Designed miniproteins, single chains, continued (5). Designs and how they scored, part 62

Each design is a single chain, and the fold is of that chain. pLDDT is the mean over its residues in the fold that is shown.

## One batch from the design tools (miniprotein)

Design m18273
Fold by ESMFold2-Fast:
Structure m18273 (fold): chain A 62 residues (1-62)
Amino acid sequence: SAYNNLGLALLALGRYDEAVEAYKRALELDPSDENAARGLVIALQESGREDEAVEVGKRLKA
């Protein structure tokens, strides 16, 4: 949850690679965290890592 808030703040600042790290840490602590998965997809898309964004979206879309 704290990492989700960090990821969201980093996204708002345009710090997309750091947002990716924050959301990945959130998912390591809670693999079913839908907010972290969604944030990770957005951060990966914004950082140009589209293949990784698609994979995360498939795995954790529910």
Scores: mean pLDDT 80

Design m18274
Fold by ESMFold2-Fast:
Structure m18274 (fold): chain A 100 residues (1-100)
Amino acid sequence: EEVDKFIKKYFKLRGIKEPKSYTKEQKLRDLKNYKVILEIALKLLEAYRDSLPWLIDKMNLPEEEKQRLLAEETAQIDRDIASLRKEIDKVNELIKELEK
């Protein structure tokens, strides 16, 4: 059931429907593919976070507004990164369980 929840997330992310019949080997491959997508998303968010101070500095806004925006965006990205890391850890656990 836990595996099926993560497979469902993967199919939603890809915008395709789940097959009606699903083997353990197919579930394992799809979880590994989901992990790759999550790892790419994590790298993109980390890169965006690192670029935030430079991007906000380029905006035509009052300094006080720039500082508030940087703090808000950084806090949101940090939460998203933390959530993504937890999701990756859970997918890794499910992969190990299925490989038994």
Scores: mean pLDDT 85

Design m18275
Fold by ESMFold2-Fast:
Structure m18275 (fold): chain A 88 residues (1-88)
Amino acid sequence: SNALRIEASNLTVAAGVLYAAAQIAEYDEKSPAPRHTAEEVMEEAAELFTRAAKLYKEAGDNQGAEDVLKFAEKYLGPEVAEKIREKV
């Protein structure tokens, strides 16, 4: 459905933004954020990628779901991506 694909796209974008924020927080040497903050933001990004992949799958867009999982693997690493794949 169109609504599911739109929501999945929105969640994928949101996850990417959170990933970028986590990277900035982790590498900010002048205004050090606790590593715990970056970790929490990364966990939220993983949750959004999981939701996006599920919505693409529910919409019948298996390629969209695969693309989201590939993004999750590339940005969050293989360990987190495996956990996301298990939930989808």
Scores: mean pLDDT 75

Design m18277
Fold by ESMFold2-Fast:
Structure m18277 (fold): chain A 67 residues (1-67)
Amino acid sequence: PPVTLHATVITEDGKKEEVTFTAASVAEALQALQDYLEKKGYEITRARLRRTSPTEWTGTVEAKKKK
């Protein structure tokens, strides 16, 4: 079954954004999050993910602007 990743993104300037991605796997959901942030000029520096149910994951992701 598809999985949903509920991510709280924290940027180095202290801004927080909550985003949700649904994909066939948590790896694909994380890839979608990475692609989303890269389009904004950010890269992931740290990710902490936890499975909260058979189909749901929650995570805290730290991101910095790309040089």
Scores: mean pLDDT 83

Design m18278
Fold by ESMFold2-Fast:
Structure m18278 (fold): chain A 71 residues (1-71)
Amino acid sequence: SSELEEKLAEIERLLAELGEALRAGDLPTAQRLLDEIKALVEETIAAFPEHRHGLTTLVRVAEAELRRAQA
């Protein structure tokens, strides 16, 4: 559906911005972006529960990247 495609495109955009913030060492921005990604992922799973596994995996990877940057 167009709604799913729009949500997935926004998640991808936020993940790209998260990567840029992490490379810049901007940890407050990275945390904000991760929080936005998690909220959007929860909304997407609520509407499209068949995508739960893939989306939760994306969140776990993003969380791990932020934890490594904070070390």
Scores: mean pLDDT 89

Design m18279
Fold by ESMFold2-Fast:
Structure m18279 (fold): chain A 79 residues (1-79)
Amino acid sequence: MKHFNEGLKLFKEKNYEEAIKYFEKAIQEDPNNGYAYYKLGEAYFKLRNYEKAVEYYQKAIDLGYLEAQEKLEEAKKKL
């Protein structure tokens, strides 16, 4: 939880590169956290890395975080 919350803070501050590092740590601690994969996808989307955004939004959906579906389709249109 600590690393995920730090990632959320950095994401709100628009520090997407550092947010990614903390979301990656959160996923290492809880690999079933679909919301963490969704936030990782959002951070990559903000950095215009649409390939990584698609990858992580798909992982979020696979883990049951269905809110990622619309963002997945948006990221695919940017490829």
Scores: mean pLDDT 87

Design m18281
Fold by ESMFold2-Fast:
Structure m18281 (fold): chain A 67 residues (1-67)
Amino acid sequence: LSEEQQLEAEASLETMAGTIAEKMGDYKEAAEHYREAARLYESVGTPEALEAAEILRKKAEEAEAKA
């Protein structure tokens, strides 16, 4: 995998971990996973990845508000 593909794969896994944590009611853990996913997408730096990062930052804030 290219470095970009590896970062995108890791971001996707972190996003899924955040979603699972939310379903389990672990909102603090969900927020942490969403923030890590956003950081990884920001590292990719493509316009699509940066848009995903902004969405994930918002999801992290919403999860944190529920904690």
Scores: mean pLDDT 86

Design m18282
Fold by ESMFold2-Fast:
Structure m18282 (fold): chain A 90 residues (1-90)
Amino acid sequence: GAERARRGAEEALEAVERGGAGPAGRAAAEAAREAARLAEEGRALEALMAAGVAAVAAGAALASGDASREAAEAALRGAAEAARAAEEAL
């Protein structure tokens, strides 16, 4: 549920800080946290849209070398959990 999405986003931020990600990698993790917050509030459509934005941001950070694979995968997992929580609320 939404609590799992929040935990995933927190783990993404920790991975970014450990993995040596720059501003784009951190922004992707923060976007995943925002998606989790919207899911916790029951704002299902907004949470799905935010999760999509977080996933694109994580991919872009990886492609630009601003995030390690581990940091990008953590942000993607956070986004995926937020999307799942949002779908359960629809």
Scores: mean pLDDT 78

Design m18283
Fold by ESMFold2-Fast:
Structure m18283 (fold): chain A 71 residues (1-71)
Amino acid sequence: SAEDALQEGRRAAAEGRYEEAVAHYRRALELDPTHREAALGLVMALNALGRPEEAQALAAELRKRHPELWE
């Protein structure tokens, strides 16, 4: 489920495994594109990896396709 993927992402991020966290958060968003917590987790994990351009592009795309995430 999206919630299971979110929890796996949070666990990976807590352990500093940000590449794995990104994969799990992306999976959560594939299952539920409006999952705000997964979207925020993904942006944070990308920033932690030193990929802020990807984080910014993702945030912009999600805002355009799913504005409800940023109400």
Scores: mean pLDDT 79

Design m18284
Fold by ESMFold2-Fast:
Structure m18284 (fold): chain A 94 residues (1-94)
Amino acid sequence: TLEELLAELRRLTGNPDFEIPEMDKRTLAIMIEVSELAGLISEEEKKEYEKTLGVNVNEETKKLARELAAKLPPETIRLFTLLLKAYVAEKKLK
């Protein structure tokens, strides 16, 4: 699964050497909320990702995520969700 996610990210970015970047908890929380708002992850997956990554989606994050979900193209949100899933998969292996 992680290898498949990395292969898709490398294809979408056009970078064959793409590696999962280090991301802060605020960025991860925003990506989780945006992905759930876009229907790309379930509410249950959102809860599991919050638990796995040790992040909480607060009211400020929800506000920012709603603004981003309205402004970003669907393709960009899908890319964010793939990156989030790869990050979660990597953390589960550690």
Scores: mean pLDDT 81

Design m18285
Fold by ESMFold2-Fast:
Structure m18285 (fold): chain A 90 residues (1-90)
Amino acid sequence: MAAEAAALADEVAKLIEEAAKAAEEGNYEEAAKLLKEAEEKAKELGKVVKEAVAAGQEAAAQAAVQKVVDAVLKNKEALEKVAEYLEEKE
């Protein structure tokens, strides 16, 4: 469970970083698509985190969540640009 949570957190973080890069390149449609994939993977991570906590692996679960939070905060400016693009489009 700990290894699975870490692997999913790595995938979510990578998708967030790829979305931020796409946004910096002006590819907001691709950035939005990558963020949607990150959201689906984050839902899977949430389920694995709950199972890890139930198994007594709370520290590993917190580390996985923190990795995703760190990726979001590191790329906050690029993610805000994608959010603004989507808000203007709707």
Scores: mean pLDDT 81

Design m18286
Fold by ESMFold2-Fast:
Structure m18286 (fold): chain A 106 residues (1-106)
Amino acid sequence: GEARAEVKKLSDDEAIATLRVTEGAEPEAEISLSNGATVKLRVRARRGEVEVTVKLKKDENGNPIVEFEVRARRDAEVDLELEITFKKDGKTYTARGRARLRLPAE
């Protein structure tokens, strides 16, 4: 499979990554904010073609906000792994998520 990754820093407080992934590819992308908050995304397209967009922002208290969107062409099946790391009050926190999605035809 083939994969393309695009990472954009929109501001010091907002970044976005878009992964386009065809069947058999397993790309990884990482985005970080100026405050050190980081999101690592791994996408595996088991079937079909998917576009995965992750946006990392911070709220007024410096907490990370992650927005995640998956778009698929017909009969897509995708594995997603997401890791978010951030610091608060001198301590490092890590959250991890995994999902397997079957996405119907539009």
Scores: mean pLDDT 81

Design m18287
Fold by ESMFold2-Fast:
Structure m18287 (fold): chain A 66 residues (1-66)
Amino acid sequence: MTLEVETTLSVEKFIGLVLRLMGIPGVEVTIVGENTLRVETTLSPEEYEKLVEELRSIPGVKVTEV
């Protein structure tokens, strides 16, 4: 499953998010823009939905399912 994550975060918070996501087994992160990530997952449907909810809860983060 693939997500596009657009952010208005500071550079420090953006880097922190990238590092946090890269630390999750079954998650692959590609930086596709200055504040935009592509997130590819091999997570279970339950873990995927939880990740989407967690990301959407962060102020300044917009998640689009692709």
Scores: mean pLDDT 83

Design m18288
Fold by ESMFold2-Fast:
Structure m18288 (fold): chain A 91 residues (1-91)
Amino acid sequence: MSPSEVARKIAAAAIGVVGLEIELQMGRATRASFEAFADLVEEAVKSALPEDYPLVAKIARRGAEVARQGGFDDVAARLEEIYKLAEEKAK
């Protein structure tokens, strides 16, 4: 993938977190929204350049926090594994 395609995927994941926070505040958060977000973050981490891992880690960590607040502990655990992987690769 081109660097601009990678940036677009990471941007989509970052925007996705904001969307989940709004859905949660509205009391309309769905499992499907959180699972779709986790899929976006997985695609972002697979596509990430070495310089991108710190940002992907922050996105995954925030997503996991929001998922836990919504009661989607399984999705939060999935996002926490992505966060740990991205943090390790960022070193």
Scores: mean pLDDT 85

Design m18290
Fold by ESMFold2-Fast:
Structure m18290 (fold): chain A 77 residues (1-77)
Amino acid sequence: MEELRKKIDELLDKAEELMKKFLSPEVAQRFRDAVREMVEKGEISPERALRMLENVVKALEKGDEVVARAAAHDFLK
């Protein structure tokens, strides 16, 4: 459990840094907080969250703003 949570936090850190580069710090922070809250409340499994974050980070590394915005929308709604 702890190791999985650490991996999620590491991916959230990376996603936040990438989102700040071509979105905004506010959107990046809200995305991070929303994902953490959903995992903490059990609305999404840690394994599911890890997979989704891996996909988001991969898309952000390719410079796909559309995927970044879609991810923020999914987690903030």
Scores: mean pLDDT 73

Design m18291
Fold by ESMFold2-Fast:
Formats: structure tokens, sequence, C-alpha cells
Structure m18291 (fold): chain A 85 residues (1-85)
């Protein structure tokens, strides 16, 4: 079964607090991806797109703290694209 976005977000927040920024970034990005998919299936729901974009930004911050600046930049670009979708 697919994990719920809220559960993934909570796990990401817990990983971030523990200093596991790479794991936090992966979990936030996964949560954003689930919300983006749900938005598309629901006719591009703007609230879900906004939440997905916010999660991709949180993922970008986490990857930047983990030293993965390339993934962070790609996730910020993805967040901007999702907001405009």
Amino acid sequence: MLALPSELKKQGEEAYKQGDYYKAGLLYAQAGGVLLTQSILNGRNPDLLKEAAELYEKAAEAFEKAGDTETAENLRRLADAVRKA
C-alpha cells in the first residue's frame, strides 16, 4: 500500500530533527509526489498542488543541508513548476 502523504511528511520531520537530512529530503519528496499524483487525478486540485510544492521546497532544504545542492536545485525548480501547474 502507498504510504499516506501526512505519514511521510511526519517521518520526514522526525528524520530532519534527528539530523538525517538525506532521509528527510527523500521522505518530503515522496510525500510531494503522492500529493502531485492525487492533484492530477482530481483535476489539478490547487490546494494539493500548493501542498506538493511546499513539500518539494522542504525536500530541497533538506538535500541542501545534506550537501546535495544539485538535487536541492532540481527540487526547487520542480516546486516552481508544480505551483504554476
Scores: mean pLDDT 83

Design m18292
Fold by ESMFold2-Fast:
Structure m18292 (fold): chain A 66 residues (1-66)
Amino acid sequence: GGPEAGRAIGEAAARAGATGEDLELAEKASVAASSGNSQLARALIEKLKDPALREALLAAMDRAGG
């Protein structure tokens, strides 16, 4: 993960309408991915309460990372 992965996570969360705790987790995951910490980013995404949002963010991260 790099800056592109972080951006992809943030954009996917915004498109999905993430709010509250899920938005906070998505923002933390975006920062972690942008810093190259893909393991932390995935762990934060896995804590999301909405399963559809979790799947969308993981897919966005994988797409950005190759």
Scores: mean pLDDT 81

Design m18294
Fold by ESMFold2-Fast:
Structure m18294 (fold): chain A 67 residues (1-67)
Amino acid sequence: SQAEDLAKLEENIKKTLLSNGASEEEAEEAIRLIKEGRDEEALELMLSVGLSEATARAIIAEMRKVL
């Protein structure tokens, strides 16, 4: 189902963000911002926690593909 696919994608993105130095709160905030269509704020947050722009944009694109 779309909900199951989204939940699995969110878990994988959370793991990626944590591996790149984000806190659990920061990872969940980034996912929430993307789900709300606030992609520029999500990008800014991911860059602030140390992700590259390429990685941050790839995460947003993968979420958009499922949302």
Scores: mean pLDDT 83

Design m18295
Fold by ESMFold2-Fast:
Structure m18295 (fold): chain A 84 residues (1-84)
Amino acid sequence: SEEDLEKALELLKKADEYALKGIEAYKAGNYKEAAEYFRKAAELAKKAFELLEPYLSEEEREKFKGVIEGLERRAEEAEKLAKE
């Protein structure tokens, strides 16, 4: 529905905001905070994907999953650096 699409876009906007905060925290050496922000971004992107999935082609679904995996990988890297 249009409401689901609007909600998904709002979730993606919030995911982008958290991803940017994650990047800034990472650049500052605040790896724990960076990991938390990237985890929040990934979670919001997953929620958006659940709403958008019925409207996406197979190629678009693959690309979207790649974005989520990228955020999760960034979180894992930051978590590793925070412990070292």
Scores: mean pLDDT 89

Design m18296
Fold by ESMFold2-Fast:
Structure m18296 (fold): chain A 61 residues (1-61)
Amino acid sequence: MSEEEIEAAIKLALSIKEANPSLSDETIIRLVEQYLRKFEGASEEEVKEMAERIREALKKA
C-alpha cells in the first residue's frame, strides 16, 4: 500500500471519529479494516500495518 493510501485511510478514520465521537478507536479501526479489505488490492500484511498506523493517529487526536 502506498503512503498516499495510508494517509487517506488515516484521514478517513479521523473523519469517522470526528463525526461519531462516541465510537471507540477499536470500532473505527475495525470499520476501516473492513473497508480496505473490500478493495481486494490490500494484502493482509498491509491491512495490519494500516491498522497500527490508524491506532497511533487516533490516540494522538
Scores: mean pLDDT 76

Design m18297
Fold by ESMFold2-Fast:
Structure m18297 (fold): chain A 75 residues (1-75)
Amino acid sequence: MEEEEKKRKEFIKQLVDEIADALRAMGDAVIRLIRKNNPDLPQEELDAYEARLRALHDKSVERLKKEMEEIFKKL
């Protein structure tokens, strides 16, 4: 019983990590596109936007992890 619980948690971790990696790649692409289309944008503004986007992704990943753990607990 505990071994199957461990495998389930490992699967959820792998799934969450995969989604987190995908969100990070998307974020990097967005920042690159902003710079490409706004070459004169101050670096401080781009850095502030990147920090905000990272914070949004971190919250989304944390929420997804909690929701996935709750869903699998009910199964």
Scores: mean pLDDT 79

Design m18298
Fold by ESMFold2-Fast:
Structure m18298 (fold): chain A 81 residues (1-81)
Amino acid sequence: MIADPAAQRRLGALLREAREARPDLSQRKLAERAGVSQATVSRWERGETAASLETVRALARALGVEDRVAELQVLAHEART
């Protein structure tokens, strides 16, 4: 679970930007690739719900931006400690 709301919103915005850069990727298509519901992708991109680290990783892998998400996950973890 991501503890920092700012990191959560930043992760959501980053994934949304990566998805929007690819016109072939709708929220539904991304959800299919990540194994989650479209509603989950929508809520997460808006920063409205806490995403599990597994969900964040799956979405980032589907978009090819795993390195950026891992960076933000580390920052969120460190902010907690």
Scores: mean pLDDT 68

Design m18299
Fold by ESMFold2-Fast:
Structure m18299 (fold): chain A 70 residues (1-70)
Amino acid sequence: MEEDLELAKKYMEEEIARIAATRGEAAAEVARAAAEAAISGDEAEIRRIEEALRLGRRERSAEVAAEALR
C-alpha cells in the first residue's frame, strides 16, 4: 500500500537522521542504502552493505581515534 510504503520511508529517514547524529554521515549513507535495498527486496545489495558496515566499523574506529589524538 502507498500508505505503508510512505510510513516505511518516514521511519527510514528518522533512523538515518539518528545514525547521522550519533555515528556520522558516512554511516548514515550506508544505512540509507541498506534501507533502500530492504524496501526493494534486493538481498544481494543488502549483503554487500552488511560487509561494508563490518569493514566500516573498524575503519571508523581508527579514524575517530586519529581525530581525537589530532
Scores: mean pLDDT 62

Design m18300
Fold by ESMFold2-Fast:
Structure m18300 (fold): chain A 68 residues (1-68)
Amino acid sequence: SAADALRALAAELSKDPRFEAELVGDDTLVITNKGPVTKLIGLVLRIIGDYPDLSVSLEGDTLTVRAR
């Protein structure tokens, strides 16, 4: 499910010090980039490629991932 995908992403990103990830409720994951912008862009491309049921919104260093 989309909620399971968001939880899996939050768990994986918590292992990477370049990102700060916070799960907000059951349908929203907020990711703050602490590292290079190229890694943030790579993460955006991975999410839209691997999780078609998730929507992404990028504002500055903050990526918001939502269940559709």
Scores: mean pLDDT 81

Design m18301
Fold by ESMFold2-Fast:
Structure m18301 (fold): chain A 70 residues (1-70)
Amino acid sequence: SEIEKAVEEARQEVEDMFAAGASPTEVMAKVVEAVRRIKRLGEEKGVPQEAAQLASDFVLEVDARIHAAS
């Protein structure tokens, strides 16, 4: 799925940011941008509910990682 590919690309961006020592604020700003991008793609592909669910799961995953690191 193009939506799943967009989520994996966003996950890689976040992994790169963690490896570079980015702050939680910087990581969450990237997550917000990625969520907007994923939701827009979901609308364009006619799968807005799938995109919203995958974006939500991605947000929870990143939030859990930030919490675990603190």
Scores: mean pLDDT 84

Design m18302
Fold by ESMFold2-Fast:
Structure m18302 (fold): chain A 71 residues (1-71)
Amino acid sequence: SRTERLATHLKAAVLKSQGKEGDVTLAEAARRWGAELGLSEAEIEAALDEVIAATGAARDAGVFDLPVESF
């Protein structure tokens, strides 16, 4: 699903950005990229919750602003 694609992309961004200063917060990246994919707020929050559970990253953790075409 598009929600699963968002979660996969966010997990990759978290892993690539670990120990580095990011361009945006994880929560902001989820909202921006989710909106570009046409996801609802509920779907974006579901993807974000999945990523936080899988990675242990905080909502305000810095991540790289990766392009949508990476999905």
Scores: mean pLDDT 77

Design m18303
Fold by ESMFold2-Fast:
Structure m18303 (fold): chain A 95 residues (1-95)
Amino acid sequence: RERLLLAAIGAESLLEGIKAREAGKPLEEVLKLMQEKFEELLKENRELSKEELLEIVREGLEASLAYRKKLNPDTPEEDVKHAEEVMEELLRELE
C-alpha cells in the first residue's frame, strides 16, 4: 500500500512538473513546483482506493513517456515499445 501511495504521489508531482515545463517555466521553478506538490500530497490523508492509485500512476507514467518523446522525437520505436512494456510490468507489480 505505502509503495503504491508513494508512486501515485510521485506521478502527480511529475505531472505538475511536465505541465510547468511545457508552459515554459525554467527548470528551477519546475523542480520547486514538483517538490511543493509532493509535500502537499504527503500531508493529505487521502482515502484513495488501490484502483484509483494505480490509475494515477498509469497517467503519470503515460505523460512522462509522451513528454520524453516530445523532447527526443527521433527516439527509436523499439525503445518506446520497451518503455511501454516496462510501464505495464511496473503497474502489474504494484497491483
Scores: mean pLDDT 77

Design m18304
Fold by ESMFold2-Fast:
Structure m18304 (fold): chain A 76 residues (1-76)
Amino acid sequence: MEEEKLLEKIRERLREIGVPEEIIERFVELVREALKAGIPLEVIEKLADRAIARIEMGEDPEEVLEELRKQIEKLL
């Protein structure tokens, strides 16, 4: 329940800042996979918040998503 709420908030925030749906879907899928792999909700939430903030500051969404993927892989 809390996991799905986080995923929905991420989708809403990314849509509000104009991220393409394809990238939003990939971002949400990456977060969902990380949660399934046992990474704590609080850790994933902080990583997602930082990634979204970077996109809001004008960084390329594709590059931010790749960086987030690498960060998550290092935690596994």
Scores: mean pLDDT 84

Design m18305
Fold by ESMFold2-Fast:
Structure m18305 (fold): chain A 72 residues (1-72)
Amino acid sequence: MEEELRELEREAEEVVRELEKLGATDEAEALRRLVKRNLELARRAKTELEKEIWISMARMSIAVGKLIAKRL
């Protein structure tokens, strides 16, 4: 699990860097903030259900970030 969260952090940073290279500074900042929040909530979650929801939201944010980068 912690390994999975660290991998998501790395993937998010790669997408953030791509958005920054494309001049999408606001989108890059929003993605960094959203993923950081989602992973922090996943680490604090008391149940497996809550943890999986926050991890899924982080994955969705990264996927949307990739779509935005591809459209720019």
Scores: mean pLDDT 86

Design m18306
Fold by ESMFold2-Fast:
Structure m18306 (fold): chain A 58 residues (1-58)
Amino acid sequence: SGRLSDEEVAAFREFARAQGLSEEEIERAVAFMRGETSLSEVGSRTFEALVAFAEQLR
C-alpha cells in the first residue's frame, strides 16, 4: 500500500537485473513503484518481477 524507500528500490533494481530485465524494464517498474506510471505501462516480465520481489519483502 505504501511506496518503497529508495533503499528498497535499489534492492529491486539489483533483483530485476538478476532476473534478466533490461534497463528500460527496470525503470518502468521503478516508475510504477513511485506512482509515476500505470500498471499497463509495464510488460508481463516486468510485472512478474514486481510480484516476485513483493513476495520476498513479506
Scores: mean pLDDT 75

Design m18307
Fold by ESMFold2-Fast:
Structure m18307 (fold): chain A 66 residues (1-66)
Amino acid sequence: SMEEKLRRVEEYARELVEKQDLPEEVKEKVLEQAVAAARTLLAAGYDEETVKSAVRTIVSYAKAKY
């Protein structure tokens, strides 16, 4: 189901964000952005691996900015 895919992507995003050397407030914001993007992309019919790739891009962008 889409809910099960979202749960797996959320777990992936959480683990990825927690590994970064970023302030807690930035981690929370990045995780929220990644989860929101994942929900939107899954609803649009993108596959789980494509969505995980988008999550990696969001996290990479945040790391470059902060």
Scores: mean pLDDT 86

Design m18308
Fold by ESMFold2-Fast:
Structure m18308 (fold): chain A 66 residues (1-66)
Amino acid sequence: MELDELTREFVKLFNEVSKYLTPEEIEKLYELMQKYREHLAAGDEEGVREALKEMIELLKKIKSKQ
């Protein structure tokens, strides 16, 4: 999956579930965003893609538990 497609999916999911995020979920998302930034700074496209997938999976889990 292309990075732009993953980014759009992340933004869509975040917008849908942002009002339901607990402090613990916000902290977990922040950890994944730090990982994303590290991979981006290193030019690691696969690491960036994997971090986005992990963030998307977390948001999907949050959505499914509502």
Scores: mean pLDDT 80

Design m18309
Fold by ESMFold2-Fast:
Structure m18309 (fold): chain A 61 residues (1-61)
Amino acid sequence: ELEKRLEELAEKHGFPLEAVRSIVEGYRTERGLSDEEALRQADIALEGLKRGPEVLAEWEA
């Protein structure tokens, strides 16, 4: 279920469930991604946030 996967992402990255839900909803609704693709993109984005400015400086977009 989507909700359980949102909880798993929140636990994995140490972010509040509501924040993770908002990110995934953004990918699903604004970019038209499937649930699986939205979860994958959110996982990548949250990983980048955790690694801090050094990683972001090398990301072109």
Scores: mean pLDDT 72

